Designed miniproteins, single chains, continued (4). Designs and how they scored, part 39

Each design is a single chain, and the fold is of that chain. pLDDT is the mean over its residues in the fold that is shown.

## One batch from the design tools (miniprotein)

Design m13332
Fold by ESMFold2-Fast:
Structure m13332 (fold): chain A 84 residues (1-84)
Amino acid sequence: SLLEEGDKYLELGRKAYAQKDYEKAIEYFEKAIDHYTKSLGEDDLKVANAYAQLASAYDKLGEKEKAREYLQKSLDATSKYVKK
């Protein structure tokens, strides 16, 4: 399922991040977000968490503006989720 594939990509991203392969982590986190968004919509805690992970990976690469953008998307998704 899209949700199970999202979970798999999120785990692959975290593994890449732990190995300091931040570019690979970004790729996997983006795939997780795509699968989660198609399954759950943008305003879900799994999507919010994946955005936060993506932001961390961009921060490690020194892309501070992208890191801030994705942190904001994580906060927006969390905020909208708690209003449901």
Scores: mean pLDDT 86

Design m13333
Fold by ESMFold2-Fast:
Formats: sequence, structure tokens, C-alpha cells
Structure m13333 (fold): chain A 59 residues (1-59)
Amino acid sequence: MSKEVKEKALKIMRELGASDEDIATFEARIAAGWGLEEVYAFSTNEKLREGIKKAMDEA
């Protein structure tokens, strides 16, 4: 995953009011080698999923 797409997802998540815990979960999964689609598929948090979806749609 490109750094730009990751940063866009983080920005959108923060704008949607994602918690520090939500951000930490996303960061940990990406650091572990997960792709955006994989993090999206295994996420139960609506703000996390929305941020990922919008970042992918804009990439």
C-alpha cells in the first residue's frame, strides 16, 4: 500500500471522529502487512471502514 493512500485514510478517519484506539488498530494492522481491503473486511468499526473506503475510492 502506498504511503499516500494510508495518510489519506488516516485523515478521513480523524475527520469522521475516529478515536485514538480506532487509529491505533488501523496503524497496527497496516504495520503488520495488512492491505486496506483486508483491514476493511475484518473491521467492525464504521468510522474505520468509511475512512478506508473513501481513501480507496480516491486512489
Scores: mean pLDDT 76

Design m13334
Fold by ESMFold2-Fast:
Structure m13334 (fold): chain A 77 residues (1-77)
Amino acid sequence: EEEELEKIRQEFVERARELAAYQNYDKVVSELEKYIAENPEETPEVEQAKKTLDDIKEHRKRYEERLARFKAYKASL
């Protein structure tokens, strides 16, 4: 269990570095949404932008879930 907690901490640090790349999450999301709004007629590029937006949202969600699991796991010890 102590070793498992350390593994979770290491994973958390790794995810924190990834989230740091999205420090301007709102700006990145806004830029992608603006691009989609301004380019409604080019489906392949719009689809790529939508996929990127989904990937960013999923990455942030996974980080938030990991943070919540880390807090819950620590409390269970």
Scores: mean pLDDT 65

Design m13335
Fold by ESMFold2-Fast:
Structure m13335 (fold): chain A 80 residues (1-80)
Amino acid sequence: STEEKIAKLEAEAKAVGTPEQLAEATRKSEEIRKVGEELLARYAKENNVSQEEIEKRRKLLDLNKASILLILVKRMAAQQ
């Protein structure tokens, strides 16, 4: 499931990063997620998108957020 994929990515990020790296990566991933939500809202309004499609795209934004979190943590860990 998407929820299981998100949980695995978040668990890996916690295993790789320090608490400070996790906090910073979380802030950045949340900022990117917010931009994604704003773009989705605009797209949905302009294209008369169904609520079901909006919910599906939100799930993808949540998955992308978890992926970005892990990428950022791995980059920070590599730079020490």
Scores: mean pLDDT 86

Design m13336
Fold by ESMFold2-Fast:
Structure m13336 (fold): chain A 100 residues (1-100)
Amino acid sequence: MKSAEEKLEEELSKLSDEEKKKVKEAVDETLERVEEYAKKNNIKISQEKLKKLVTYAGLAIIAGLKKDEELYEEAMKEIEKLAPEFVPIVEKVVKEFLEK
């Protein structure tokens, strides 16, 4: 079974350079918003958990771009398991990315 990071790398390899740039920008935005929310609400999140969260956020963004509903649902379920409090942040970033 492939790790979340390996799945993200495989999906990224299938994208154009322009699409890869958009995914990276959306992932960076997700990371920034998650870190600010955690600071504001005194939530401690480990570096490992944060890395997995942004990895699944990247997969959700790619799934939205490809219109892959199964991949999107899988990624969002994993985010909910890891950090349900951050689900609304990830959903907002994915929607904003897809509207561009």
Scores: mean pLDDT 80

Design m13337
Fold by ESMFold2-Fast:
Structure m13337 (fold): chain A 64 residues (1-64)
Amino acid sequence: MTVTREQAERAVVRLLLEGRITPEQAQRVGELLRKHETVTTEQLAEAGGLDEATKAALEELLSR
């Protein structure tokens, strides 16, 4: 799915606070978001090096 930078930033912060991603993974995703106004969940997962379970959690957060 495609999401705005703001939506992606909020979801990444939630995943970081829940301990599902590392600060380093959050930083890599933040670098992608600085370059794009909209991103796909696949681009976010690739940039952060997220596994399939974490990608699914990200998609769930973004669908709410």
Scores: mean pLDDT 80

Design m13338
Fold by ESMFold2-Fast:
Structure m13338 (fold): chain A 86 residues (1-86)
Amino acid sequence: SASEEIQKLVEEGVDAKEALEKAKEYLEKALKDKDKEKAQEYLKLAAKYYSIAAAVYLKEGKEEEAEELNREFLETTDKLAEELAK
């Protein structure tokens, strides 16, 4: 499952900032893509990398940073969902 894959990457020592960079790249691709199916695919990839970054921060005891990432991601995906619903 995605959860098991995320946990393995966290255990392997993935860098939280590298994961966050990939999450933002996929989010930008989702925002720019006019194909809703492709945009949703990029959004799922962004969610995966945001989850990896947050999980790494939680493992390091950086709970506030993890919470901030979760809030940023939710606010951005809510705005994207509203735009795609128009």
Scores: mean pLDDT 77

Design m13339
Fold by ESMFold2-Fast:
Structure m13339 (fold): chain A 55 residues (1-55)
Amino acid sequence: MSDAQVRRATEQLVAHLQRTYGLSEAEAAAVRAVADATGDLAAAMQKAGELLRSR
């Protein structure tokens, strides 16, 4: 995927997790940071799962 596609998909993922699981803005920022650093949606999804499991 292109960087623009990863960014768009990450924003959709973050919005979904905020609505469904109550992901905080700090947790959302961490997920976005992983996507920006790696260019990989799967890495961003893994970070989101880690944050939700650590609650």
Scores: mean pLDDT 80

Design m13340
Fold by ESMFold2-Fast:
Order: sequence, then structure tokens, then C-alpha cells
Structure m13340 (fold): chain A 106 residues (1-106)
Amino acid sequence: SDFENLLQQQINLERNMKRTLEEAKKLEDTDPFKADMLLGTVLVAESAAITSNKNLKKTSDEKKKKILDEQIESEQKIADAVSNRDYDEALKLLDDEIKKLEELLK
């Protein structure tokens, strides 16, 4: 279904962000400039996701608005952890969100 396709796209996006964040963590001490560029990529992706979900919320019913609010809150927490260079917290939040989305797909 279209809904399942959207969930799968979101899971794939978050898996890619996790991979990028893991690479940035490994480079933090040896190549901090490259680590900064990778963190910037994750922050841009999170900002775009938050904006997209806020726009979608404007035309959604009350039940869907609640789901979108939860998604926006999760994305904001990940962005805050990434911005603070809290790699372990950001990776944990991404893993928790991926698992939540995978459960919704079943």
C-alpha cells in the first residue's frame, strides 16, 4: 500500500542517517572537518523531515496530526542530540525510531 511504501522510505532514510552518524563518530578525533560535514548532512535531513511533517499536519485529521506530532518530536530530539555531538544518544534515538517504524509496518 502507499502507506507501507511511505513507512519503508522513512525506515530507509533513518537507516542512512544512522550509517552517516556512525561514520561521523569514527572520524571525530582523526578528521573533525569531515565529521562536521557528515553531521551537517544529518541535520539538513532532519530539518527537511520536520518541515515536511509540519506541512502535512496542516491538512491532516486529528488522529493523523497526533502521529505527525510524535514524529516531529522524535526528529527534533535526534536533531538536538546530533547538534550537541551526542553520538551515543543520537544513535540510540535513531535505533528506537527505526524499531517503532518497523513495528508499524507489520
Scores: mean pLDDT 81

Design m13341
Fold by ESMFold2-Fast:
Structure m13341 (fold): chain A 88 residues (1-88)
Amino acid sequence: SHMEELEKKRREEVRKAFREILKDMQSYDEKIKNAKSNEEVIKILEDFIKDLEQRKAEYASKFPELAKVLDYLIQKAKERIEKIKKEG
């Protein structure tokens, strides 16, 4: 039916969007590994948060389940920044 085709297409779009999020996470992990200072790590994490916030704004209405995942990742990145600032 038309409804079943729309649901299938939505699930495929969600899977593609999730794969892009994972790809971004891997890219930022590699940048952090190559960082030479705590200040550089904080900057990389702040840029990651900005990218996640942008994706959340894009996905909030269409894929609310991905918006929740993005909220979790944003919170974890913010916690990591706070930890670095307390230790440095």
Scores: mean pLDDT 84

Design m13342
Fold by ESMFold2-Fast:
Structure m13342 (fold): chain A 57 residues (1-57)
Amino acid sequence: MEEARRSNALAAGHLGQVDAALATLEGPPLPESQRVPVPSSFKALTPEQRERLMAAL
């Protein structure tokens, strides 16, 4: 895959993986309302903002 395509695919995959992982984390199954939401605003973040977010966590 081309670098641009690969980067975009990774970003989309990461979003889905984070959301799914949070929902299925060890413990009792949480309702959608209690898991960390992954709104469109998160998807709109630049890669630099995502990096800062991960560092801030």
Scores: mean pLDDT 55

Design m13343
Fold by ESMFold2-Fast:
Structure m13343 (fold): chain A 90 residues (1-90)
Amino acid sequence: TSSSLQQLNTLLQRGRQNQDNLNRFQSTDGQQQLNDLYNYSLTTLDNSRRGTATDDQVQQGLNNYQQYIDQVNDQGRNGVNSRRDQQLVS
């Protein structure tokens, strides 16, 4: 729907910062399943912009992308604290 497309546009307009955060997570070892989810979400976002995705595909991609962002943010909070602690101990 138009609402889902507006949410996708908002996520894309948050732009580089979101992409940089996702890319930073992808560069860490051991999260192949999250990399696959991220790539699927990027493909779905691109297809929605081209008008080649169905409403169901857009909604699925939005849900998958949001879940990935939520996981990255949760891991990022824990990872930042762990990195600060490691810098103080090292």
Scores: mean pLDDT 57

Design m13344
Fold by ESMFold2-Fast:
Order: C-alpha cells, then structure tokens, then sequence
Structure m13344 (fold): chain A 60 residues (1-60)
C-alpha cells in the first residue's frame, strides 16, 4: 500500500510541475494563453485526484 501511495504522490508531483510549466507558457504567449491555462487546470485536477487516491490507500 505505501509503495502504491508513494508512486501516486510522485505522479501527482510530476503533473503539478507540468501544469506550472504550461501556466508560464500561457503568460508568455497571450494568443495561446487560454489553451495553456485549460491544459494546466486539467493536470492540476488529475494531480489532486491522485493525491486523494494516495491518502485513501494510506487510510486503508
């Protein structure tokens, strides 16, 4: 269980880092800002879901 929880947290960290990179790209390119923000928000939502799954595994 801890190994699976740790793997999910590592995946969430990677998704959060990619979202941050997309948000920075959106700030630099106004013509694609909305596209980058939408993709970044999707990655943040996925990361939050993985964190919740990891916490559920630790509670079991």
Amino acid sequence: LEEQAQALLEQADRLAAEAEKLFRKGQRDPSKREEYLAKGRELVAEAQKLIAEAEALRAA
Scores: mean pLDDT 82

Design m13345
Fold by ESMFold2-Fast:
Order: C-alpha cells, then sequence, then structure tokens
Structure m13345 (fold): chain A 81 residues (1-81)
C-alpha cells in the first residue's frame, strides 16, 4: 500500500468531519455527541498523518479506532431519532 498525498489526506479528514457533524446534529445527547465527534476528528487527523508518512500499521490501528468512535456516534444519533 502506497502513502497518500497531503491533499488526499486533507480531503479524507474533511469527509470524516462532514459525517461526524451530521451524526452529532441528530443526537439528543449533544454533550456526548460533541465529545465523540471531537475524538473521531482528532483520530482521523492522526490517521491521515500516518498514511501520508507511509506508516500503514499505525494507519490501520487508527482506522479501527475511528470506526469504533463512528459506530458510537451513530448509535447516539439513532437514539436521537
Amino acid sequence: MEAITPEEAEAAVARVQAIADKLAALAADKEEAAKLKEEMIALARQLAAAAVAGNMAEAEALEQQVLALGAKLRELALKGL
């Protein structure tokens, strides 16, 4: 697997931010949703940096953490509906 460009990394982080923002907006527990959103975005930025550096093992570990936080945020959003 090849290292991604900084431009590709920035676009990927922007996509994660957009998804996290939409899920947080649907959640009834705004405080917990905001916390999960911030953690997810922070990990997504670390994932992007690892991918740009070509550190695929670190990128894979961070991806699993981002997906886990995304699942929790999605669960809060579903409870808000």
Scores: mean pLDDT 81

Design m13346
Fold by ESMFold2-Fast:
Parts: C-alpha cells; structure tokens; sequence
Structure m13346 (fold): chain A 59 residues (1-59)
C-alpha cells in the first residue's frame, strides 16, 4: 500500500534498513501486526521516535 511504501522510504532515509526490511517482510500481514513489529524493532534499536512516525503513516 502507499502508506507502507512511504514508511519504508522514511526508514531508509533515516538509515534504518532493518525497519525498512521488517515493513517489506510484513506488508502482506494485517496492519495491527505490522504496527506491533515496528514498535518492537524501533524499541530494540533505540529509535522509538522514528517508530512513532512510521506508525502514524500506517494508520
């Protein structure tokens, strides 16, 4: 979807390829599942602010 594509682009622009790859891998799963994994990965990487920006794009 357009929202997922924008989220992937934002993650890549910020240099967080792991978040971008996570979104690509999860694109066929329901949005709530995608959001859960984005939160967990962002927390693990210490980039919770970027994670929040991505979550807003997925809404």
Amino acid sequence: SEAVDKAIQLAEEKGHTELAETLRALRDLPVPVQMWFVREVAKRLGVEELGEEILKLLE
Scores: mean pLDDT 76

Design m13347
Fold by ESMFold2-Fast:
Structure m13347 (fold): chain A 69 residues (1-69)
Amino acid sequence: SDADLAAFSAAYRALLADPNDEAAKAALRTAMGRLGASEAEADAIIALIQAGDYDGAQRLAVRVVLRHA
């Protein structure tokens, strides 16, 4: 839904602003679960952002969004 995509985008941007924000990590996991992503995919995006691999995180995030019906 548009609300689930908006929640995902908000959590993703919050985590980009502070990669150590535990609330943003939890929000991203919840939002990605609602889009049909696995916990492993959510944890992979979080790990990429924390490692500073923003290009890798963006590529994985785009794949999650494109699988949302």
Scores: mean pLDDT 84

Design m13348
Fold by ESMFold2-Fast:
Parts: structure tokens; C-alpha cells; sequence
Structure m13348 (fold): chain A 62 residues (1-62)
């Protein structure tokens, strides 16, 4: 789905930044929130929850 594509690109993008650098993480987060603007409200809500989970998992793994 389009949501899965966005979330996969978010995972890849987090690999290119310091996940503990608030400025870098905020910039990446903002770009992916904007990319989800074209999705349904349900998919946007699910996407935000999954993005937070992905970020938390990335931080726990490093």
C-alpha cells in the first residue's frame, strides 16, 4: 500500500541520520508527515502511530 511505501522510506531515512539528534529527527518526521497528507485520515493516523513505533525501535536498537 502507499502507507507501507511511506513507512519503508521512513525506516530507510532514519538509517541515514542520528536518531538521537532532535533537529535531524524532527526534520525527517516533518517530511514524512507531509508525505502522508495525500492519504486517508485512517491511514494518516495509523502512519503516525507506526512512525513513532519505528523511531522508538530504531533508538532502542542503537
Amino acid sequence: SKLDEVLNEFRKRLETVDVFDTAQVTAVWFEFVKEMDGLSEEDQDKGLLEMQKILDEARAAR
Scores: mean pLDDT 83

Design m13349
Fold by ESMFold2-Fast:
Structure m13349 (fold): chain A 78 residues (1-78)
Amino acid sequence: MVLKVKTSDGKVVEVEIPEEMTVEELLERLKEAGVSEEDINKIKEWMKENNIPEDYVVTAEEAVLLLKLAGLEAELLS
C-alpha cells in the first residue's frame, strides 16, 4: 500500500507501507521518506497524550487515522 502524507512544510511524500505495522515502524518509514523531525515529534506528542505506545500495532487505515488525528494530512493511494 502507498501512504501519501502532506508535511507541515508543504512537502508531499509517498511511503510504501504494509497492511499492518507497529507505530515505531510507521514513524521510521516516514522519516526515511523525508517527513521532518518536527512532524514526527507532533505524532509522538499526540500518541503520548492518548497513551498509544510505539509498539502498538496499526493497520494501514489506522495509520492514516493516527496521522490525521496528529494534525497531518494523510491518505491511502491503493
Scores: mean pLDDT 83

Design m13350
Fold by ESMFold2-Fast:
Structure m13350 (fold): chain A 92 residues (1-92)
Amino acid sequence: MTYSISLEGLGLNAETATITSKDYKKVLDEMERDIRAFAKAGVGVRVYIETSGTKEDTEKLADEVIRIGEEAGLRLASREIEGTKAVLDFRP
């Protein structure tokens, strides 16, 4: 299975980070680092998730990203999941 995550910063000091990998733990570890960096900067983040798996696989990854964002101090503003794609909006 392939995991693709793109992070879009929602502020004047916004940065963009993208990772695509078959290694679930590597994707999560790198995305946690990037999400925590945005949170520390006081920047909102839009997270785009796509998997080559099932809707359940995509929902599990989305839920884990939500956990990471909330633990980093961000607030989940919206959650949209359709099939193998998810969009998560986080605010400071």
Scores: mean pLDDT 80

Design m13351
Fold by ESMFold2-Fast:
Structure m13351 (fold): chain A 55 residues (1-55)
Amino acid sequence: MEEAIRRLAEKAGVSFDTAREAAEKAGLTPEGIRNLADGMSPEDARAAVEAALAA
């Protein structure tokens, strides 16, 4: 989990804690988080993190 969250944080340009909170709120699996980090642009990844935090 931590590795996937770290990759998402780097991709989205946010802190590890912010990415972890977003993943927890969205109920994402480690595989789901990795797919977002690897498959999305930095802009899209950041938008996904912000949307999850707003939920």
Scores: mean pLDDT 78

Design m13352
Fold by ESMFold2-Fast:
Structure m13352 (fold): chain A 66 residues (1-66)
Amino acid sequence: AVEVTSRRVTIGGEDVVVIVAKAPTLEQSKAAVDAEAKRLGLTELLNEAYTKSGDTYYYARVYKAP
C-alpha cells in the first residue's frame, strides 16, 4: 500500500513542512508526496531525499511553511 504523512516542524526558528511517503516503488512514493504537497498548497521546495528499506521506498520532501 501507499502511505503518506505530513508534519509542520520548527527548526532554528523557521517553520517547515516535512512530507514522507512509503510505497512499493519510488514512483508511487514520489506521486504520493507530490499530491500531498499540492493538497497543502506548498510551493517552495527546500530539500528532497529517498531511500529503499527491504521492499519499500521512502521519499521525503521538506517545504518552506506558508
Scores: mean pLDDT 87

Design m13353
Fold by ESMFold2-Fast:
Structure m13353 (fold): chain A 78 residues (1-78)
Amino acid sequence: SQALADAIRKLASYALKNPEAPFEEVEQAVRDLAQSAAAGDVDGTRKAASRLIELAGENKEEAQKAGDEVVAQTEALA
């Protein structure tokens, strides 16, 4: 859905803007998030979203909100 895609983009953007986040870990977490969410894997989506929220650093509060939206949209697919 567009809402799911938008939420994933927002969450990923917060992690990508953090200069302290290792790029390889952000890339892997985004890949895991997109795959889990597309498959309706709620537990996998929560895990990947939590990792991206951690990687967001100073933006973690906004990242948490985006992560919650990704999980909610994934639950709607399950």
Scores: mean pLDDT 83

Design m13354
Fold by ESMFold2-Fast:
Structure m13354 (fold): chain A 116 residues (1-116)
Amino acid sequence: DTSAILKFLEKLRNGDTTPLYKLAEALKDVGDFASLKTLEERIEKLVEVITLFLNSESDLKDHSEIKDLSEEELKLLSYRILYPEKAEGKTLDDVPKEELEKAHKELEEILKKIGI
């Protein structure tokens, strides 16, 4: 289910950065984020990943098409958020379906735990 990720993105679009802060804190010991030792570095990486995914020139606050993201796109976004170094330069076809589904489930669980 993709409801928590969609809620997260809608909050960011509307200027609520609190979920971004909470996610960055939750990721401090997770995957590729374990190497990013400050909260500020994790926030910067999350903003970079999400902005590049939604359109490299888009402002997250002005993105009107979040609702139109496919389930496959949300799985790829989840993979890019949790494993940004592993995801670098990879498209949906470059990542095994099992890894995409696992990342999607992991991100949904993290977002639900932090109150999204």
Scores: mean pLDDT 74

Design m13355
Fold by ESMFold2-Fast:
Structure m13355 (fold): chain A 77 residues (1-77)
Amino acid sequence: MKAIKELEKKLLEYKKNTKDEEKIKALLGGIIYGIAETLGIELSESSKKIVEELKDDPYFKEGYELGKKAVKEDLKE
């Protein structure tokens, strides 16, 4: 559960320091994509287009790494 706690902490930091809905959306999109990719879940074409649009967003990239780490930590336990 370390990865889930780290993810919660990061989300709380973003909520407190940034009320920007688009930044939170990019972070959440990254998290979902990171989890899906690590689990081998194939995304729909519409979801792949959203990923390409957000690919260079730094919040999306941070979310992607957090999502990957969460799945890898859970698989290790």
Scores: mean pLDDT 72

Design m13356
Fold by ESMFold2-Fast:
Structure m13356 (fold): chain A 57 residues (1-57)
Amino acid sequence: NEQIANEVRRVLREKDVPLDKEEDVVDFVNSMLIGFKMSYSQGLSAALADLYLSTSE
């Protein structure tokens, strides 16, 4: 989903995280949204991206 990818790139840039992690973060967010049958939301996608990055510290 391009909307998820765009939001993930924004979060990565804001946190100064290398874009080589983009694919992993996008896959995580997409899997969470699909697995729990949640609709796309900019705020939710950003929160899930933040969660992934926080657990990767």
Scores: mean pLDDT 70

Design m13357
Fold by ESMFold2-Fast:
Structure m13357 (fold): chain A 77 residues (1-77)
Amino acid sequence: MEEERIRKLLEELRKLLAEKLKVSVEDIYKVLAGNTEPKYEELAKKIAELLEEPLKKIGEVDSIEKLEKVIEELKKE
């Protein structure tokens, strides 16, 4: 059940990032999969900017609970 929970949280994270950046979920997936084309490098920087405050507050995301907290911080605004 841990793998399913992580998968659902990652799907939620991808959808939330796509919504906030006004890009497709597929574009977010390509960035997270390590696509290094210039378009995706720019998108990766924007993702890093959105995650900067949540990651600073929560620290290293090494657990499901920390991943949930990152998603909650992103949902704040």
Scores: mean pLDDT 75

Design m13358
Fold by ESMFold2-Fast:
Structure m13358 (fold): chain A 76 residues (1-76)
Amino acid sequence: SSQVDDLLDQAWDNINRGNYDSAFSNIDRAISQNPSPQQRFQIQTMLGVMMIVGGVNNDQSLVDRAQALMDRVRAT
């Protein structure tokens, strides 16, 4: 879906700018729109990046939020 691709592009832009709350909002919306297997892989990659960033910065809240969305995308 082009709508999911647009949300994932916005999520990457937000991650690159350090706007993690906006990135999580974009990813949450993407998950709710029945993403393709390739789009689900991209979501998992973004969440993995945010887990690494959270770990490096000792930001447990960022890690926990990324893990929760990872569990949701894997359950679908």
Scores: mean pLDDT 88

Design m13359
Fold by ESMFold2-Fast:
Structure m13359 (fold): chain A 99 residues (1-99)
Amino acid sequence: MVLEPEDIRLRVFTYLRSLGVSDGDAREIADLAVSKKLDESGLLKLQTFLVEQDVKGKPSLEIAVEAKKALKRGTLPTETITDPLGELSRQVFQRILEK
């Protein structure tokens, strides 16, 4: 179902504010979500992505930056939960390539 722009804005804004994101950043991100015309599925994916950032212990300012990046990519966040061991393995592999 397609959501009304005001509903998208309100839900995204309220959720970001609950994570401690500033009013200004929450408004900018909510406007980006409206510009992407997020449906219910897209909104749930965005909310799940934001929960993942919070669970990783990222500060509210960094959560705001990550949300802006995800929305500006032109594609919604698709991965809901990252494997911490998989991410660590990638970092170790990159370090080996650097020597």
Scores: mean pLDDT 67

Design m13360
Fold by ESMFold2-Fast:
Structure m13360 (fold): chain A 108 residues (1-108)
Amino acid sequence: SEFDDLINEIVELLSEVNVYFKQAIEAKKAGDTEKANEYIQKANELVEKLREIAKKYPELQPVVDRFIEKYKEAIKALNEGKLDEAEKILTEGTRDFVAELARIRKKR
């Protein structure tokens, strides 16, 4: 269904956000601030795509908004050099997002 295709697209975007964010953490561990910033820019572009999807699907807006808040917290921790905390925040935010998407899917 169109909705199942949409959920699969969202899950793929979430996966890519996590990949770029982890690459940014590894770049920071290596002292490569420029490379870390490039990966964060790519993650930010994917998060913006999630925000645009939420505008078109009101039932997804609260779930996407909660993920974006967690993403902002993770970025703050990353910028403060709290790399383990940053990874934990994003991992937990992603897990909660996926669980909420599963609940929305079951209500259809």
Scores: mean pLDDT 88

Design m13361
Fold by ESMFold2-Fast:
Structure m13361 (fold): chain A 68 residues (1-68)
Amino acid sequence: SARLEKAKELLRKLSGGKEEVTTEQVEKAGRELGYSQKAIDVAKWVAEANGGKVTVEKGALALELGDL
């Protein structure tokens, strides 16, 4: 999906090259890319389950799967 690649790129930018983003950063990326609130909530749950951080790959995937 072209949107999945954009999500990965935006999350990498927010990570500052660390390949990890916070719950707040994954929510921001989801909103900016037009993901549904359901998708954003799923990605936030994944980040919170991991201590408030999620990898770029898992965050992007959670947004895409939550938007199905």
Scores: mean pLDDT 85

Design m13362
Fold by ESMFold2-Fast:
Structure m13362 (fold): chain A 86 residues (1-86)
Amino acid sequence: MAEELKKKAEEIAKQDVGIIAKKLEKEFGKKLPQDKLDKIVQETAEKIYELGEKVKNGELTKEEYKEEAEKIVQEAEEKIRKALSE
């Protein structure tokens, strides 16, 4: 069960962060290094997994999960922007 939730969080992070990375790479006119992208995806996946566990434990509603997940994805976008600016 924990492995399945981690895998789902990784898939969500790869999809959402990947879309943002491609958009920002086009905006900045340069490619994000793969190691930096992988790190941001991993950090995002870990945070999404934590939110999923809180929903499972009754600490968060589905609506609160959605709001917090959007904040996590926004944080990932800011990290990508910073990496592309360096």
Scores: mean pLDDT 82

Design m13363
Fold by ESMFold2-Fast:
Structure m13363 (fold): chain A 61 residues (1-61)
Amino acid sequence: GPVARRMAEALGLPVEEGEKRIREAFQKTLEHYKAEGKTLTKVATGGFGKPTRYVDVSDFL
């Protein structure tokens, strides 16, 4: 999507690597919430050209 492309261009990476960086950042965010004793039950997901969707964390664990 546009954000992944912009991130990849800013870092000098292919678009696929930008998407990988977004996934890694998301995983680190989940670990950070867990370390703080917080619960993250829903995550916004979807293409940046499409409506935002929400998935329960349990749907991909």
Scores: mean pLDDT 59

Design m13364
Fold by ESMFold2-Fast:
Structure m13364 (fold): chain A 72 residues (1-72)
Amino acid sequence: MSPGAIAMKERYEELLAKVEAGDANETLVQAAKTSATIYIGLKHQEEGRSAKEAQKEAKKKTDELQALYDAK
């Protein structure tokens, strides 16, 4: 993966840990969703996958993040 994709993955993982720990507010959840979307997009671009496949995976991941936040 490119350095940019690795940086976004690490940022997403740090933010996900805070969401799972219950330390997330709405701003942090949106930051986690943004980081996940960028990371997934870059990963799919590097793997030669379609933008549509990247969008589907990003939507699933952001929906999972929202569900974790809403469960609190």
Scores: mean pLDDT 79

Design m13365
Fold by ESMFold2-Fast:
Structure m13365 (fold): chain A 67 residues (1-67)
Amino acid sequence: TVDEESRRLIERMRRELDEARRRGEEEGRKMPTPDDGLRAMRQVVDDSRRRVRLREDLDDLLSLLLS
């Protein structure tokens, strides 16, 4: 079962996605191509793997969301 911290993180992500969509529409920017998306995802994965303290970083983020 998803705990309260995870639930708040998911809600934040959903809000950020909605805001990003509206912001994109306002800018009139085209949606990224699949190739752009895949490249961006690979960069995110690489960045995540470079963080030895990924779990601690996540805990810090959740603490900020709770406050």
Scores: mean pLDDT 62

Design m13366
Fold by ESMFold2-Fast:
Structure m13366 (fold): chain A 81 residues (1-81)
Amino acid sequence: MVEERRKRIEKLKEEVRRLMEEGVRRRDPSLAEEAIRKIQEALDEALQSQLTDGYGLLNPEEVQELLELLEEAKRILEELK
């Protein structure tokens, strides 16, 4: 379960990076907005898991990586506006 969660986060980071790169290449702000949305959904899931039972190990490092991606996506969106 923990290993599958880590793989999901890894795949999410890859997908988000691809959306950001495509958004910059096409100068399409909607792709940056989609990246932001996906990151926010992942962060919300992590927070909900922590609050419910304490099961679902929040890895602070993974949360930090998602927050960094969120900042990058927001910066890209700002540049594309």
Scores: mean pLDDT 74

Design m13367
Fold by ESMFold2-Fast:
Structure m13367 (fold): chain A 74 residues (1-74)
Amino acid sequence: MERARLEEIRRRNREVARLIGRQIRRIGDVIEKGLAENKDEPDIEELAKIMTPELEKLNEELVKELKEYEEKEK
């Protein structure tokens, strides 16, 4: 395999990993916010109901960012 192409693949993988890492941090923030709203014993079922719409939104944003990255790399 040509070294230049291998380095391009590695660069793309690193950028994708960075985008995923950013989304994981955002998910962590959503979890922390949900926990802060539960002042007593955290109810995992209630927490999941609050977080599900936010997680769906984050998933849509990740897909959008990945598409933008792919379009930019054309």
Scores: mean pLDDT 64

